# Ledger of designs, part 83: designed miniproteins, single chains, continued (2)

Each design is a single chain, and the fold is of that chain. pLDDT is the mean over its residues in the fold that is shown.

## One batch from the design tools (miniprotein)

Design m6861
Fold by ESMFold2-Fast:
Structure m6861 (fold): chain A 91 residues (1-91)
Amino acid sequence: SAAEEREREERVIEEVRERYKESIKNRTDAPPLSPEEQEVLTRFIERKQASEDDPRIQRILDGLRKAVANGNTSATATYLEALEMLEKLRG
């Protein structure tokens, strides 16, 4: 269901952010994204891109898509934080 998909999206986003924060705290490289995390996040990005008209947010989503495709946890977490901040500022 759509609700189960949103819950999965939220868990993956929180896990990626937490893993990145832990890597910074421990001064280590964050482990790469799993194939399941890449699938969930790619679907999340496609859904966001389909409804977005702001070129600044579209640019962040493009960067996020590339980070996810490369399995880069650090870049993915950074773009997710930028996306959340910009969406909050816009309403």
Scores: mean pLDDT 86

Design m6862
Fold by ESMFold2-Fast:
Structure m6862 (fold): chain A 64 residues (1-64)
Amino acid sequence: SRIDGVRAGLADAEAGYRAMAELVEEAERNPEKYTETQKLALRLTRGGTLALIELLRRKLEELE
């Protein structure tokens, strides 16, 4: 169903956000392993994933 698809997508996005947050924290602890461009890309991807989570949560509310 549409609702099940949105729930699955939200769960995947939340898991991705947690993984990305962990990578950002690792890059902050070990900055020598990452370029400035890579660190910026990680922060931007984390922000984009959070925005996607917010969008999916709103869509799930609309379907309920």
Scores: mean pLDDT 82

Design m6863
Fold by ESMFold2-Fast:
Structure m6863 (fold): chain A 89 residues (1-89)
Amino acid sequence: ARREELERLLARGRELAERTEKVLGKEYKFSDVQLLALVATGEALRIIGDAEEANIAAGKVDEELMKKASEEALEIIRRAEELAEEVER
């Protein structure tokens, strides 16, 4: 369910924010929308990066792998936008 996905992403975002605040000794008040944006962007970049690393290791570009990674990354961003709208309601 989207609510479970929202809860999981916000929990991950809050953990990252808390660790950052502890390390830097600064209090950052991230909104839920900002936390969703940070987590979704990080996950999307990780998926693309993993596909690029696989191509480097193989010594060739797998165009289908890159296409699937891009589609998955865009879907993550799109879902995060939908969840952000849900948070603002």
Scores: mean pLDDT 76

Design m6864
Fold by ESMFold2-Fast:
Structure m6864 (fold): chain A 65 residues (1-65)
Amino acid sequence: AISEEDLQKVEALLQEYERNPEKFAETLMGLTNLNEEQAQALIEIYETEGPEATRKALLEIIASK
């Protein structure tokens, strides 16, 4: 289940991506056990499908951890 704290972390990550996309991969890897390829895949989702699709992907990853 997704806690309110996890939801807030996801929102903060998306805001950070909009401000500093270069730091997004590093921050994501720090909060999850994703490797660089997985982090870059999430960046690709953001660029091709937008922030809502990326938010859903991040919530799924955090909930499954």
Scores: mean pLDDT 72

Design m6865
Fold by ESMFold2-Fast:
Structure m6865 (fold): chain A 84 residues (1-84)
Amino acid sequence: SAAEKLKKLQEENEKVKEISKKGIETIEKVKNGELPSSLEVQREVAEIINEATKGKALEVQPLTYEKTLELAKEPEKEVEEKLA
């Protein structure tokens, strides 16, 4: 039914938004030194955020792996300005 299709789309949109939020939180932890700033971790974070932005629930430019590395190296205040 039309109601079932609408509910499924809403659930998919909420899931994409949740994944994006968790991805951003993980980047914050990496730049704060709470997680290992390894190549693999930074790549995984970038992939999660890029996948979330491709989900059409967010009208945001996909985060590249290079930008993720840059954000992890910058001080917290500069990262906040770039993400705002």
Scores: mean pLDDT 56

Design m6866
Fold by ESMFold2-Fast:
Structure m6866 (fold): chain A 104 residues (1-104)
Amino acid sequence: GKEETLKLIEEALKLIDEAIKALKEGNYEEALKLIDKVIELVEELLKSPVLTPEEKLELGILLGMLLIVLGVSKVIGEILADTLIKVLEKLKELLEKIKEKLEK
């Protein structure tokens, strides 16, 4: 329901801020663990009945972008930190917009 969805969004927003900080500090092991938790929370949000199909599509696109950047980072043996930060910032913006809508 709405309350459960808001809790998932609030948890994801906190972890996104922590992941961005870890990436900026070069703490990639911590950042990857935080991003894994963000991915799990976004996957749960995609199951939420209170999100619109359009919101689910936008979340799915950003989830896909995170997975692609992580996959490319693994193949090249280097963390694409700046790209991960940009995707996480876009995910944060979308989640804040959804949160504001649900709190009204």
Scores: mean pLDDT 90

Design m6867
Fold by ESMFold2-Fast:
Structure m6867 (fold): chain A 86 residues (1-86)
Amino acid sequence: KVAEIDADKLKSLEDVVKAVTEAKKAGYTEFVIKVDGEEVGRAKTESEAKRLLVKALVAKRLGISPESLSDEEAIELAKKFSEELS
């Protein structure tokens, strides 16, 4: 069973955690991450799904492709955005 998660509907890191956790509880074993209706990644674990969703959200906020960001860059930028809001 494959869950489709639309990053465009998520507003926060809390929404990311909730969406992935709820899909896992519903028995989904694979996650497809979408941005603007396009598939940007697939994950078979909650941790990987959360990483891909954070990367997709950061890339969308910057107006760039998720592929142009490394996982390390996406995490760093997400942390900086969180600190600026706090």
Scores: mean pLDDT 72

Design m6868
Fold by ESMFold2-Fast:
Parts: C-alpha cells; sequence; structure tokens
Structure m6868 (fold): chain A 79 residues (1-79)
C-alpha cells in the first residue's frame, strides 16, 4: 500500500467514525438510544487516532467497519 493510499484510508476512516458519532448522538437525543452507544463510538474514535498515529491502516480499516455498522444500527433506530 502506498503512502497516498494510507493517507486516503485514514481520511476516510475519520469521516466514517465522525458520521457514526453524530448519528449516535442524534439517536440518543431522540430518546431511541443510550449514552453507552455514544461512549462506544467515542472509544472507536480514540482507537482510530492511535491507529493513525502508528500508521496502522489495517486496524484503522477494522475500526471503520465497526463504526459503519454502529451508524447503520443508529440510523435504523432514527427511522
Amino acid sequence: MTEEEREATFKGAKAIVDDALNTARKAYEAGKSTEDDIKLVERLKKELEEAIKNGDYINAGAITVAAAVLKTVNERLLA
């Protein structure tokens, strides 16, 4: 994987985790989810920041998938 591909992966991962966090907050504000769901996504964000710092694109990818799943669950709660 090239440096440009790694940088693109990290940028995409951050966007997905931020979207997941915003969706979790909206679900909580709507009374359809718990604060624990927000805390879970906040933990993923911290783990992503550590993966980026270490250049670990594999773990960044795994965290991105987890965040995308949580976003989908919270979107269903908001529907």
Scores: mean pLDDT 82

Design m6869
Fold by ESMFold2-Fast:
Structure m6869 (fold): chain A 62 residues (1-62)
Amino acid sequence: TVVTGAQVANLGRVIEMLFGDTEGGNGLIALGEKEPDGLFSSAEAGRIGKVPVSLVSQLASM
């Protein structure tokens, strides 16, 4: 699954909202804000956010 930079930043914000200040959440926010119009693979987003690729794919399909 492919996700946009905006979706990546939003995933990071959701992680931060639920779990507080996390390295994965901060990394996703920074990546998405750096390239908001960019396209990222679910594997790349999962690796940066330190979350399973399946979770990124589920979020992208919501």
Scores: mean pLDDT 70

Design m6870
Fold by ESMFold2-Fast:
Structure m6870 (fold): chain A 86 residues (1-86)
Amino acid sequence: SPEERRRREELEREIERLRAEMTPEFIAQAKKAIEDLRENVAPQMKTEEEKAGFDYMLKNLEAMADNSDEALRRKAERILEAKERR
């Protein structure tokens, strides 16, 4: 339908916008920052609760730095859904 085509076009444009923002340089810097956190900050976590919380935070940062087609599509869908609720 025209409405389904419109939604696909909006989704593809949002994916393209996100891909442009997530340059290879940005992704490389983000991955290095995550690596630095694992090597220099993770050993400073003393309790099992602190270690679990830090691991959860690192997984969230890795998800934010994911520039795969699937990750970008999911991010674009969330952004468009949030706009439609306003």
Scores: mean pLDDT 80

Design m6871
Fold by ESMFold2-Fast:
Structure m6871 (fold): chain A 105 residues (1-105)
Amino acid sequence: SELERELEELIEELKRALEETTDPLVRRVLEQLLRRAEELLRLYREGADPEKIRQALRLLKEAFEDAKEAERYFEEGKIEKAIGLLLRAVGLLIEVDRIIEELKK
């Protein structure tokens, strides 16, 4: 399945990012992203709605891009911009959690 492969690829990318990150706030967001990606893979393998899994995966990928850009801004000393991106990533995680709760019902 392409969707299962995309979830597995995201999990591996998140694990690599966690090994490389130096900022504690970025690390926290990446840990949250990894937990949701692993939960979505489990739900997918249990036969959950693939369209809702695909929607949640899109949001997780967007949040991961925000976290990576935030790390770059922290490295550049652009703290306010980095925090803004992490807040956006957290907002996307809240939406992912809503979809996960729907998938568990």
Scores: mean pLDDT 91

Design m6872
Fold by ESMFold2-Fast:
Structure m6872 (fold): chain A 65 residues (1-65)
Amino acid sequence: LTPLERKILALLRAHPGEILSVEEIAEQLGVSKATVERAIDRLEARGLVAKSKVGDKTYVAAVAP
């Protein structure tokens, strides 16, 4: 995992049972929404996160093995 991907996973795991928006993750990590979207796409491809889209917002949760 890249450093950003590891930070995103750590953030999601620090909020067990919560779903975070891409905007919230970007705000917490101090990176752009586009940067978070790219990292989330890679994490989803690895089966490490699940994402859902509601309107203009993308929500993300960590997936347990």
Scores: mean pLDDT 79

Design m6873
Fold by ESMFold2-Fast:
Structure m6873 (fold): chain A 93 residues (1-93)
Amino acid sequence: SEKKLEAQRYLSFAGASEGLARMAYSVGKISGPKDAEEMAKVVEKNLELAEEYGKKAVEIDPENAEEIKKEVEKMLKEAKELYEELKKMAEEA
């Protein structure tokens, strides 16, 4: 269905934003507390974008809302854990 294809595009956008969050985590992890603070903000923004794209995917394909929500939650689970690690590193500065 066209709606399913459009929802998949938004899930791909969510995945791209999650990927940028992971990249920001990697930079923040190796660069020290000030960079961890700056990179934590980049992670936060990209996790927000990923959640917004996931929400749009649900709005486009509400018949598959449960499956879409689970996919987004699975995608963001590890990235959210990485965000909390960076936030803690920034607080220890």
Scores: mean pLDDT 84

Design m6874
Fold by ESMFold2-Fast:
Structure m6874 (fold): chain A 70 residues (1-70)
Amino acid sequence: MKEEYIKIILDTLREQYALAREAGTAPPEAVVEANLKKIEEDLKNKKSLEELEEMAKKALEAKAELAALA
């Protein structure tokens, strides 16, 4: 399920940006949205299902690490 892994990756990134915005350290919203759109396009067009699964696992690990810092 390619879309499921892409969603996990993007949701994790959005959560990271939301925390950064709350802390006042986030880039401008337009820059964040442009970056997320580019990442989504790259994930859809350039990554295999296996690569997306690995990236989703890493994203969830990064999310857990971020939660430990909060």
Scores: mean pLDDT 77

Design m6875
Fold by ESMFold2-Fast:
Structure m6875 (fold): chain A 62 residues (1-62)
Amino acid sequence: SPLDQAEAELRRARAAGASTAELAVLLGQLVRRYDLSDAEKRRLAGLLGLAPEAQAALVAGL
């Protein structure tokens, strides 16, 4: 699914040493590329390990 592809891309970038800021930029690109729903945006943002307030702010900006 598009969600599984987006998750795989985020996990590969993280394994390659991408920073949280770089992963947030990549998430925005993946949201546009795969036309992800609000629920899918929240699921992927959860992978970044942010505090709840920071995760909510990131998702709101997507």
Scores: mean pLDDT 84

Design m6876
Fold by ESMFold2-Fast:
Structure m6876 (fold): chain A 83 residues (1-83)
Amino acid sequence: MEEIEKELKEAEEAIERLEEEMRREGYPEEKIREYREKLKELVELIIKIKISGEAPPESEREKLEELLAPLAERARLEAARRA
């Protein structure tokens, strides 16, 4: 459990850093909040999977893909913009 607490803290720091980066890149606050909420849900799902030690059930995997979809799309757009 203490190892999970450390991972949670690291995830929070990563989210905070991402927020600062997006703000610097000119993303609107609404989009920054959307990503933050999606990332928090992803972190909670990842921790749940790690605690169970099992592959996520189909329903949780589907939800994970749904949460990742807007982040993956944005990452592709940013990669194209930087390339």
Scores: mean pLDDT 67

Design m6877
Fold by ESMFold2-Fast:
Structure m6877 (fold): chain A 109 residues (1-109)
Amino acid sequence: ELEKRILELLEKTTDPLKQQLLKILLKLLELRKEMDLDPESEKQVLEHLEKALEAIEKGDLESAIEHLQEALNILAEEAERKGDLETLMRVGVLEVALAVLSVILKKLK
């Protein structure tokens, strides 16, 4: 259901920063499913992804980036705990993408 909301918003938005954040949100939602997280971590990740989507919908892109970073931190900790280097590398790529978007957003605002 969260995936459907993200896809609908992607179809409607022309803002390139919102598009990139929505794409990162989709990748995080996919990565979360692949990792088979414990119920507590699963709940925390989903809460941050939901808040990120709400922030994007409201145009609060700074808050959206913060929530996506929190979700990534949880996924990184789980990947490190399991010794899953492939997942940790995927998380690292998304962390760099968010850092770049944060810098761009600050320069445009």
Scores: mean pLDDT 86

Design m6878
Fold by ESMFold2-Fast:
Structure m6878 (fold): chain A 80 residues (1-80)
Amino acid sequence: GPFTRIGRKLYKEMKDLVEQLKKNPSKEILLEIEITHGMMLITYGVANVTGETSPEMRRIIDEMDRLVEEAKKILDSYNS
């Protein structure tokens, strides 16, 4: 449905941001990753209220959760 399509777009954007972070670690890129994650959580919340959630949306959230943790580790390693 439309919320799953939004979720796919946000997931693709986060993957691109993580690739950028790997090449040039910055707090600004990490902040953009965290904002994108927050947007996905809001999108899922709206889909849940409207009864339009999907197993794919749940999978996307779980994958994005992993990418956020990986991004934090990358920046932590850069600053350590």
Scores: mean pLDDT 87

Design m6879
Fold by ESMFold2-Fast:
Structure m6879 (fold): chain A 64 residues (1-64)
Amino acid sequence: SPKLEEFLKWVEEIKKQLSPENQAQLDRMVEAALLASQTMPDDEVELMIDFLKKQAERLLEESR
């Protein structure tokens, strides 16, 4: 999915601003989401991406 590819690029940029612990947490969440996305319809994948973006933004604030 193009949205998933764009999301993964965004994650790599955000990770540069996170603490090592928060990078590891985000990596685990993204890995779990990638596994789930293999069996999810596109609309559910989009909702999952939106949820993960909010979690990544929370981790970014916690890393500051």
Scores: mean pLDDT 81

Design m6880
Fold by ESMFold2-Fast:
Structure m6880 (fold): chain A 96 residues (1-96)
Amino acid sequence: SIVEEVEELIEEIEEAIEKGKRGELTKEEAEELLKRALELLLELLKQTEDKEKQLKLIGMILRLIGLLEDLRLGADPVKLLEEAREILEEALELVE
């Protein structure tokens, strides 16, 4: 299920955050995780019929796009992944 895919990605992001705290996280790894988060939120949006939940998911998608742009501009990958984890946790709560 898409919920299980979101939960799995949250775990992968948590592992990447710990790797990043050791100075072992690449920009490319962080970009891949952010792009996967974006793809999962777009899929959740497609499956959502409630208009209020759709608007909240659109807001989360725009926040993730902002994180991808910040990564391109040289922001800290660990900080961006921490914010992406929070967005995915919010999305999971919204659809459960």
Scores: mean pLDDT 90

Design m6881
Fold by ESMFold2-Fast:
Structure m6881 (fold): chain A 90 residues (1-90)
Amino acid sequence: GEEELRRLEREVLELIKRLIELSKQRMDNAKTLDEILRSIAEILRAIGLEEDLRLLMEKYRRGEISRDEAIAQLRRMIRELERRIAELEK
C-alpha cells in the first residue's frame, strides 16, 4: 500500500547515502587517477538516482503513474543500488 511505497522511498535514499559514503572512502584511499575517476562517476550516478527518485515521486503525486508502477520503479532502483554497493565492498 502507501506505507510500502514510503518504506521503499526511504530505503532508496539510505542506499544512495551508503553508495556515496563508500565511493568517498574509495576516493580517499585511491592510488591512481582511474580509481579517483571511477569513484567520482559513482558519486555522480548516486546524485542522478536521487534526482530520478525525486522525479518519480513527483509523477506519482501528480497521478501520472500508478502506485504499482512507482513501487516497481523503486524496487528496480533498490536492486541497482545494492548491486553497485556490493561491487564497491569487494
Scores: mean pLDDT 86

Design m6882
Fold by ESMFold2-Fast:
Structure m6882 (fold): chain A 103 residues (1-103)
Amino acid sequence: AKDVVDTVKQLIDSGQEGTAQLIAHSSIRDLIKQGRYDDAISLAQGVLDIDPDNVWTWVMLGEVYYLKGDYQSSIDYYNKALSLNPDNERARKNLDIVKKKLA
């Protein structure tokens, strides 16, 4: 996870923000697919330390906390994503799903 954060930082620092986002998203998604939720959280937090306005990384935190059964943290992270981009369809759709788990 730490090597991916270092790579993402280097790409952002070199002006390759699009490539940095693709690598970050791919790596987080792969960890989630493997059930490595704590590693996915650690990587996502590292990415957000570099780029706190990264909407997709906030969405990934919402998804991983939902998969861990922490529905309140999931809601908080999706709301953070929507505060940065209200039009994010994935965050909006997944927020509705998580809220139904608490109803």
Scores: mean pLDDT 83

Design m6883
Fold by ESMFold2-Fast:
Structure m6883 (fold): chain A 80 residues (1-80)
Amino acid sequence: SGKIDELKAKLMELQKKLDASKNPSRALVDEYLKALEEYQRAIIDAQLAAGKMTQRQAEIQKKAIKVAVELMRRRFEREA
């Protein structure tokens, strides 16, 4: 869907900004991680709406994404 394509484009733009900076601001890191979570959640919601996964599978994947985003946040904080 157009929304998923827009979220992917925003995520790629933010990733390019992170790659261009040796010391990215916390605001940029937070915006990137938010965009990453929103993109991944949108994919899960689309698969759920299409009947390609169960509610339980969607809940598990959303929880896993939240954990992965927090681990990435800690990594950025350690590399700063």
Scores: mean pLDDT 85

Design m6884
Fold by ESMFold2-Fast:
Structure m6884 (fold): chain A 95 residues (1-95)
Amino acid sequence: SEEEARERARKLMEENEKQIEDFIEEVKNASPEEKETKITLLQFNLIAVVTEIELMMKHVSKEMQEELRERLKEMIDKVNETLKSVGEKPLEIKI
């Protein structure tokens, strides 16, 4: 049902938002020796999340697609603010 698809999509988004927040914290708390690795992991995980959510969007309503797209933009913005704070270039992701 559309309701079940909506609940599944929201749960997936919540889990991915939490995971990205954890990776952001790891970058902020990284030692100089770990910094490059933690930045790379954050970047990789954001790309994986974007890909996963874009695939999910093919199976949900237009209204849910708009909610998911807005939440992805907020997630990308948070990651890019973190990257900028550590002297890295923002990721240019189009959704």
Scores: mean pLDDT 87

Design m6885
Fold by ESMFold2-Fast:
Structure m6885 (fold): chain A 79 residues (1-79)
Amino acid sequence: AEEVARLALEGWRAHEAGDDERAARLGEELRERLEELERTDPEAAEEALRAAQVALLRERRRRGLMSEAQAEALIAEVE
């Protein structure tokens, strides 16, 4: 779960930085990890996706791209 969240954050940061090659590589790794996890443990795959969504929402809040209230409401939706 944490690994998927880390890959999602790193991929988003690479995309924001304009590093298309790094973003593509991290996106491919994320896809492979999720496919493997979904095949072996679907519940863990759902947890990993939820963790990635929460991590991205927290990062967007830290960067001022959304309010604290908006981030908290969206995090509650993925719980």
Scores: mean pLDDT 78

Design m6886
Fold by ESMFold2-Fast:
Structure m6886 (fold): chain A 96 residues (1-96)
Amino acid sequence: LEKYKKYVEEIRKALDELVRAIESGDEQAALDALNKIREIVRKAVEDLPPELAKRILQWVAGELEQLLRHAEAVGASPEVIDAIRETIEEFRRLAE
């Protein structure tokens, strides 16, 4: 579906922003990128069939888990680490 591909592309861009913010130590940029991810995923869940919505939720949760490990390894702020963790928990719950 074209809609599915567009959401995946938007999420990938926001994930790239999050990675850059974590690596640069920019807490506000990291939180802003997480908020963008949450907004795009929320729209995708509303717009897409349940099967595709679940797929996006599972995929993004997995990507964020890898980023959480990276953020912890580079010593990101507790605020960023907690925000990533909360987002993972929310997306996993929604994917059930």
Scores: mean pLDDT 88

Design m6887
Fold by ESMFold2-Fast:
Structure m6887 (fold): chain A 101 residues (1-101)
Amino acid sequence: KPKTLQDVIDDTSKIVDQMLSKSTNPVGIKYLEQTRDALEKARQSFNDNNWEETAKQLGKVVEYMTLAVKANRSEMSDEEIKQAEENIFNLFTFKHVLEAE
């Protein structure tokens, strides 16, 4: 079955927590914290059926997560980078779908 938005948010939260446990770069940590904050806001607005705010927060997650991966790239395996990039793509796809509603 296709992943739901809730599944993608949960998967992204797990990746963020894993990256935070290994990150020593203050800039990378800042972007991960911003990603986590935006994910929490996306989850809340989604539960409130606020599609416009959900799409906005998913856009922030995509931006901050991309910057976090770039900042933490030297501390990540190729598989971890690929998994993070696949999750970023899924979040971007859901953002686009919600903006079309």
Scores: mean pLDDT 85

Design m6888
Fold by ESMFold2-Fast:
Structure m6888 (fold): chain A 54 residues (1-54)
Amino acid sequence: NIKSFSNPNGSVKVEVILDDNSKVELSFDSEEDLVAALIEMKKQGFGVAGYVYL
């Protein structure tokens, strides 16, 4: 079986949608980094309406 990884943990690319309808593309080295970043954004007062995987 062939495993396809761009890096050791696989990179995750998402589009984060804010409650002002602005969009931000973010790339992370892992799913854990993505989750940590979303938690931090909420702590900083960002209204995160959602995100989608790219």
Scores: mean pLDDT 70

Design m6889
Fold by ESMFold2-Fast:
Structure m6889 (fold): chain A 111 residues (1-111)
Amino acid sequence: SEKKKLLQEFNDLVDQLISDGQYQSVAAVFEEASRVYREAGDRILRRSDSLDAEIAASMFYMASGVYRSIARDYSKHQTPVTADAQATRDRAIEVFRRYVELETAELEARL
């Protein structure tokens, strides 16, 4: 499935940043992931006022909160950011946005 491939690529990119000690880049990835899920929840609620839409948006808001917490934990580790880490961070963010877009579209098709 396309979603599984995107999630695997995201996890591999994040694992690479962690392995390289690039904790500030990990924090930036999860801060953006938090924002992406918050925006996806808002999008669902704008489209539908159903109970199913409220539950789906709530789940995305919970994921947003978890990712923000992870970002805060990694942000405590002060390390210099490399150009390679910035490229990996930007790719991880791009892949995650595509993953959440597919999740949101699949959910909206069922509302």
Scores: mean pLDDT 90

Design m6890
Fold by ESMFold2-Fast:
Structure m6890 (fold): chain A 72 residues (1-72)
Amino acid sequence: SRVLTDEELETVRRLMLAAGVSDEKVERLIKYIESHKENVENITVEGLKNVEGVDDSEAQLALSIVESLTSQ
C-alpha cells in the first residue's frame, strides 16, 4: 500500500480550490483523504461521495489528483 504525504495532501487542497470547490468542501475532502492516507487504495469515488455536499464530479476530481500523485 502507498502512504500519502502531507505535501501531497496540500497539493490536493490547492488543486481542488483552483477547480472552484469551496473551502469548506475542500477541508471535508482533505479530512476524509487524510483518514485513509495510510492506504490510498481505500480512497474511492464512492467513499468520497459520502463526504457531505460532495458530488460525483468533485469526488472524481479528488480521486484523480490522489492517483496522479501516487502513480509512479
Scores: mean pLDDT 81

Design m6891
Fold by ESMFold2-Fast:
Structure m6891 (fold): chain A 67 residues (1-67)
Amino acid sequence: MSPEELAEYEARLEADRAALEALLPPEVFAQVAPLLEQALEAIREGKLEEAQELLAKAQERLAELLP
């Protein structure tokens, strides 16, 4: 992944995070926010595979909280 692609991915994830914060109850978002923040840090460090694992974990957590 190029630095430009990483920047686009980061911006997209930041937008998705903001959307989730607006849509989810604060208590639900609070359980997912740390995983999203860790994924953003991983993207900034070029650790795409780690970021994808963290995003998958966040999605799994949301599935548990939002039946």
Scores: mean pLDDT 79

Design m6892
Fold by ESMFold2-Fast:
Structure m6892 (fold): chain A 87 residues (1-87)
Amino acid sequence: SASVIPDPDAESREVAEILKEAIRIVDEAGIKSPKMAALLAAAGVAVVANDSGLARALALEALDIAIELTKDPEARQRLEELRKKLE
């Protein structure tokens, strides 16, 4: 519930931006999954802890769930693009 301060490390900043965009797309597309929500929250905590590797792993798993659950081809395309940015 507190605002996350952007990490000065470029990798952590990139993951934070991807997470913010992913959450926006998920909300707009109405994608609902408790597991996905928990993974997105955990990824956010990992970003704050400056653990970019863990943040990427958790974000990738959350994006996989979001991509599988979305029925909107435009939302799916945007989520696939975010996934590619996470390597």
Scores: mean pLDDT 80

Design m6893
Fold by ESMFold2-Fast:
Structure m6893 (fold): chain A 61 residues (1-61)
Amino acid sequence: MSVAELNQQVLDLVQNSSSFEEAAEQIRKLVADLSKQVSPGQAAQLRAAAEATLRTLEENE
């Protein structure tokens, strides 16, 4: 999965999740799984993207 694919997945999870906790669990699981499949640099970029989205969701809760 690329960063663009992760962003799409994150948006889908946000659209389908009714709470921050539900979205956060799904996003963190995706990042953990992807970190095993990509380079350290890509893993860091994916983690940063996921963390930014989680922060946005937290601010709206």
Scores: mean pLDDT 72

Design m6894
Fold by ESMFold2-Fast:
Structure m6894 (fold): chain A 80 residues (1-80)
Amino acid sequence: TLRESTVYRGVQSLRDIAELARQDPERGAALAEETAYGLDKIDPEAGEYARKAADAIRAGDLETAERYLEKAAEILRKTM
């Protein structure tokens, strides 16, 4: 369904953010913030974790950022 496709795209975006943040933290953080707006339409809690990931990326804490991104992905998977 459209909802399942949207959730799948959300999970893919979170993976892309994690990969981008390791190569270019500033761009990774910006993508996380942009993705959070889309995630808010699926689940506001997932959007909140994506924003927390952006803050962690900007702080140089990639380990914490990856935990937040994974938490957002878990929330999205439960929505499917």
Scores: mean pLDDT 80

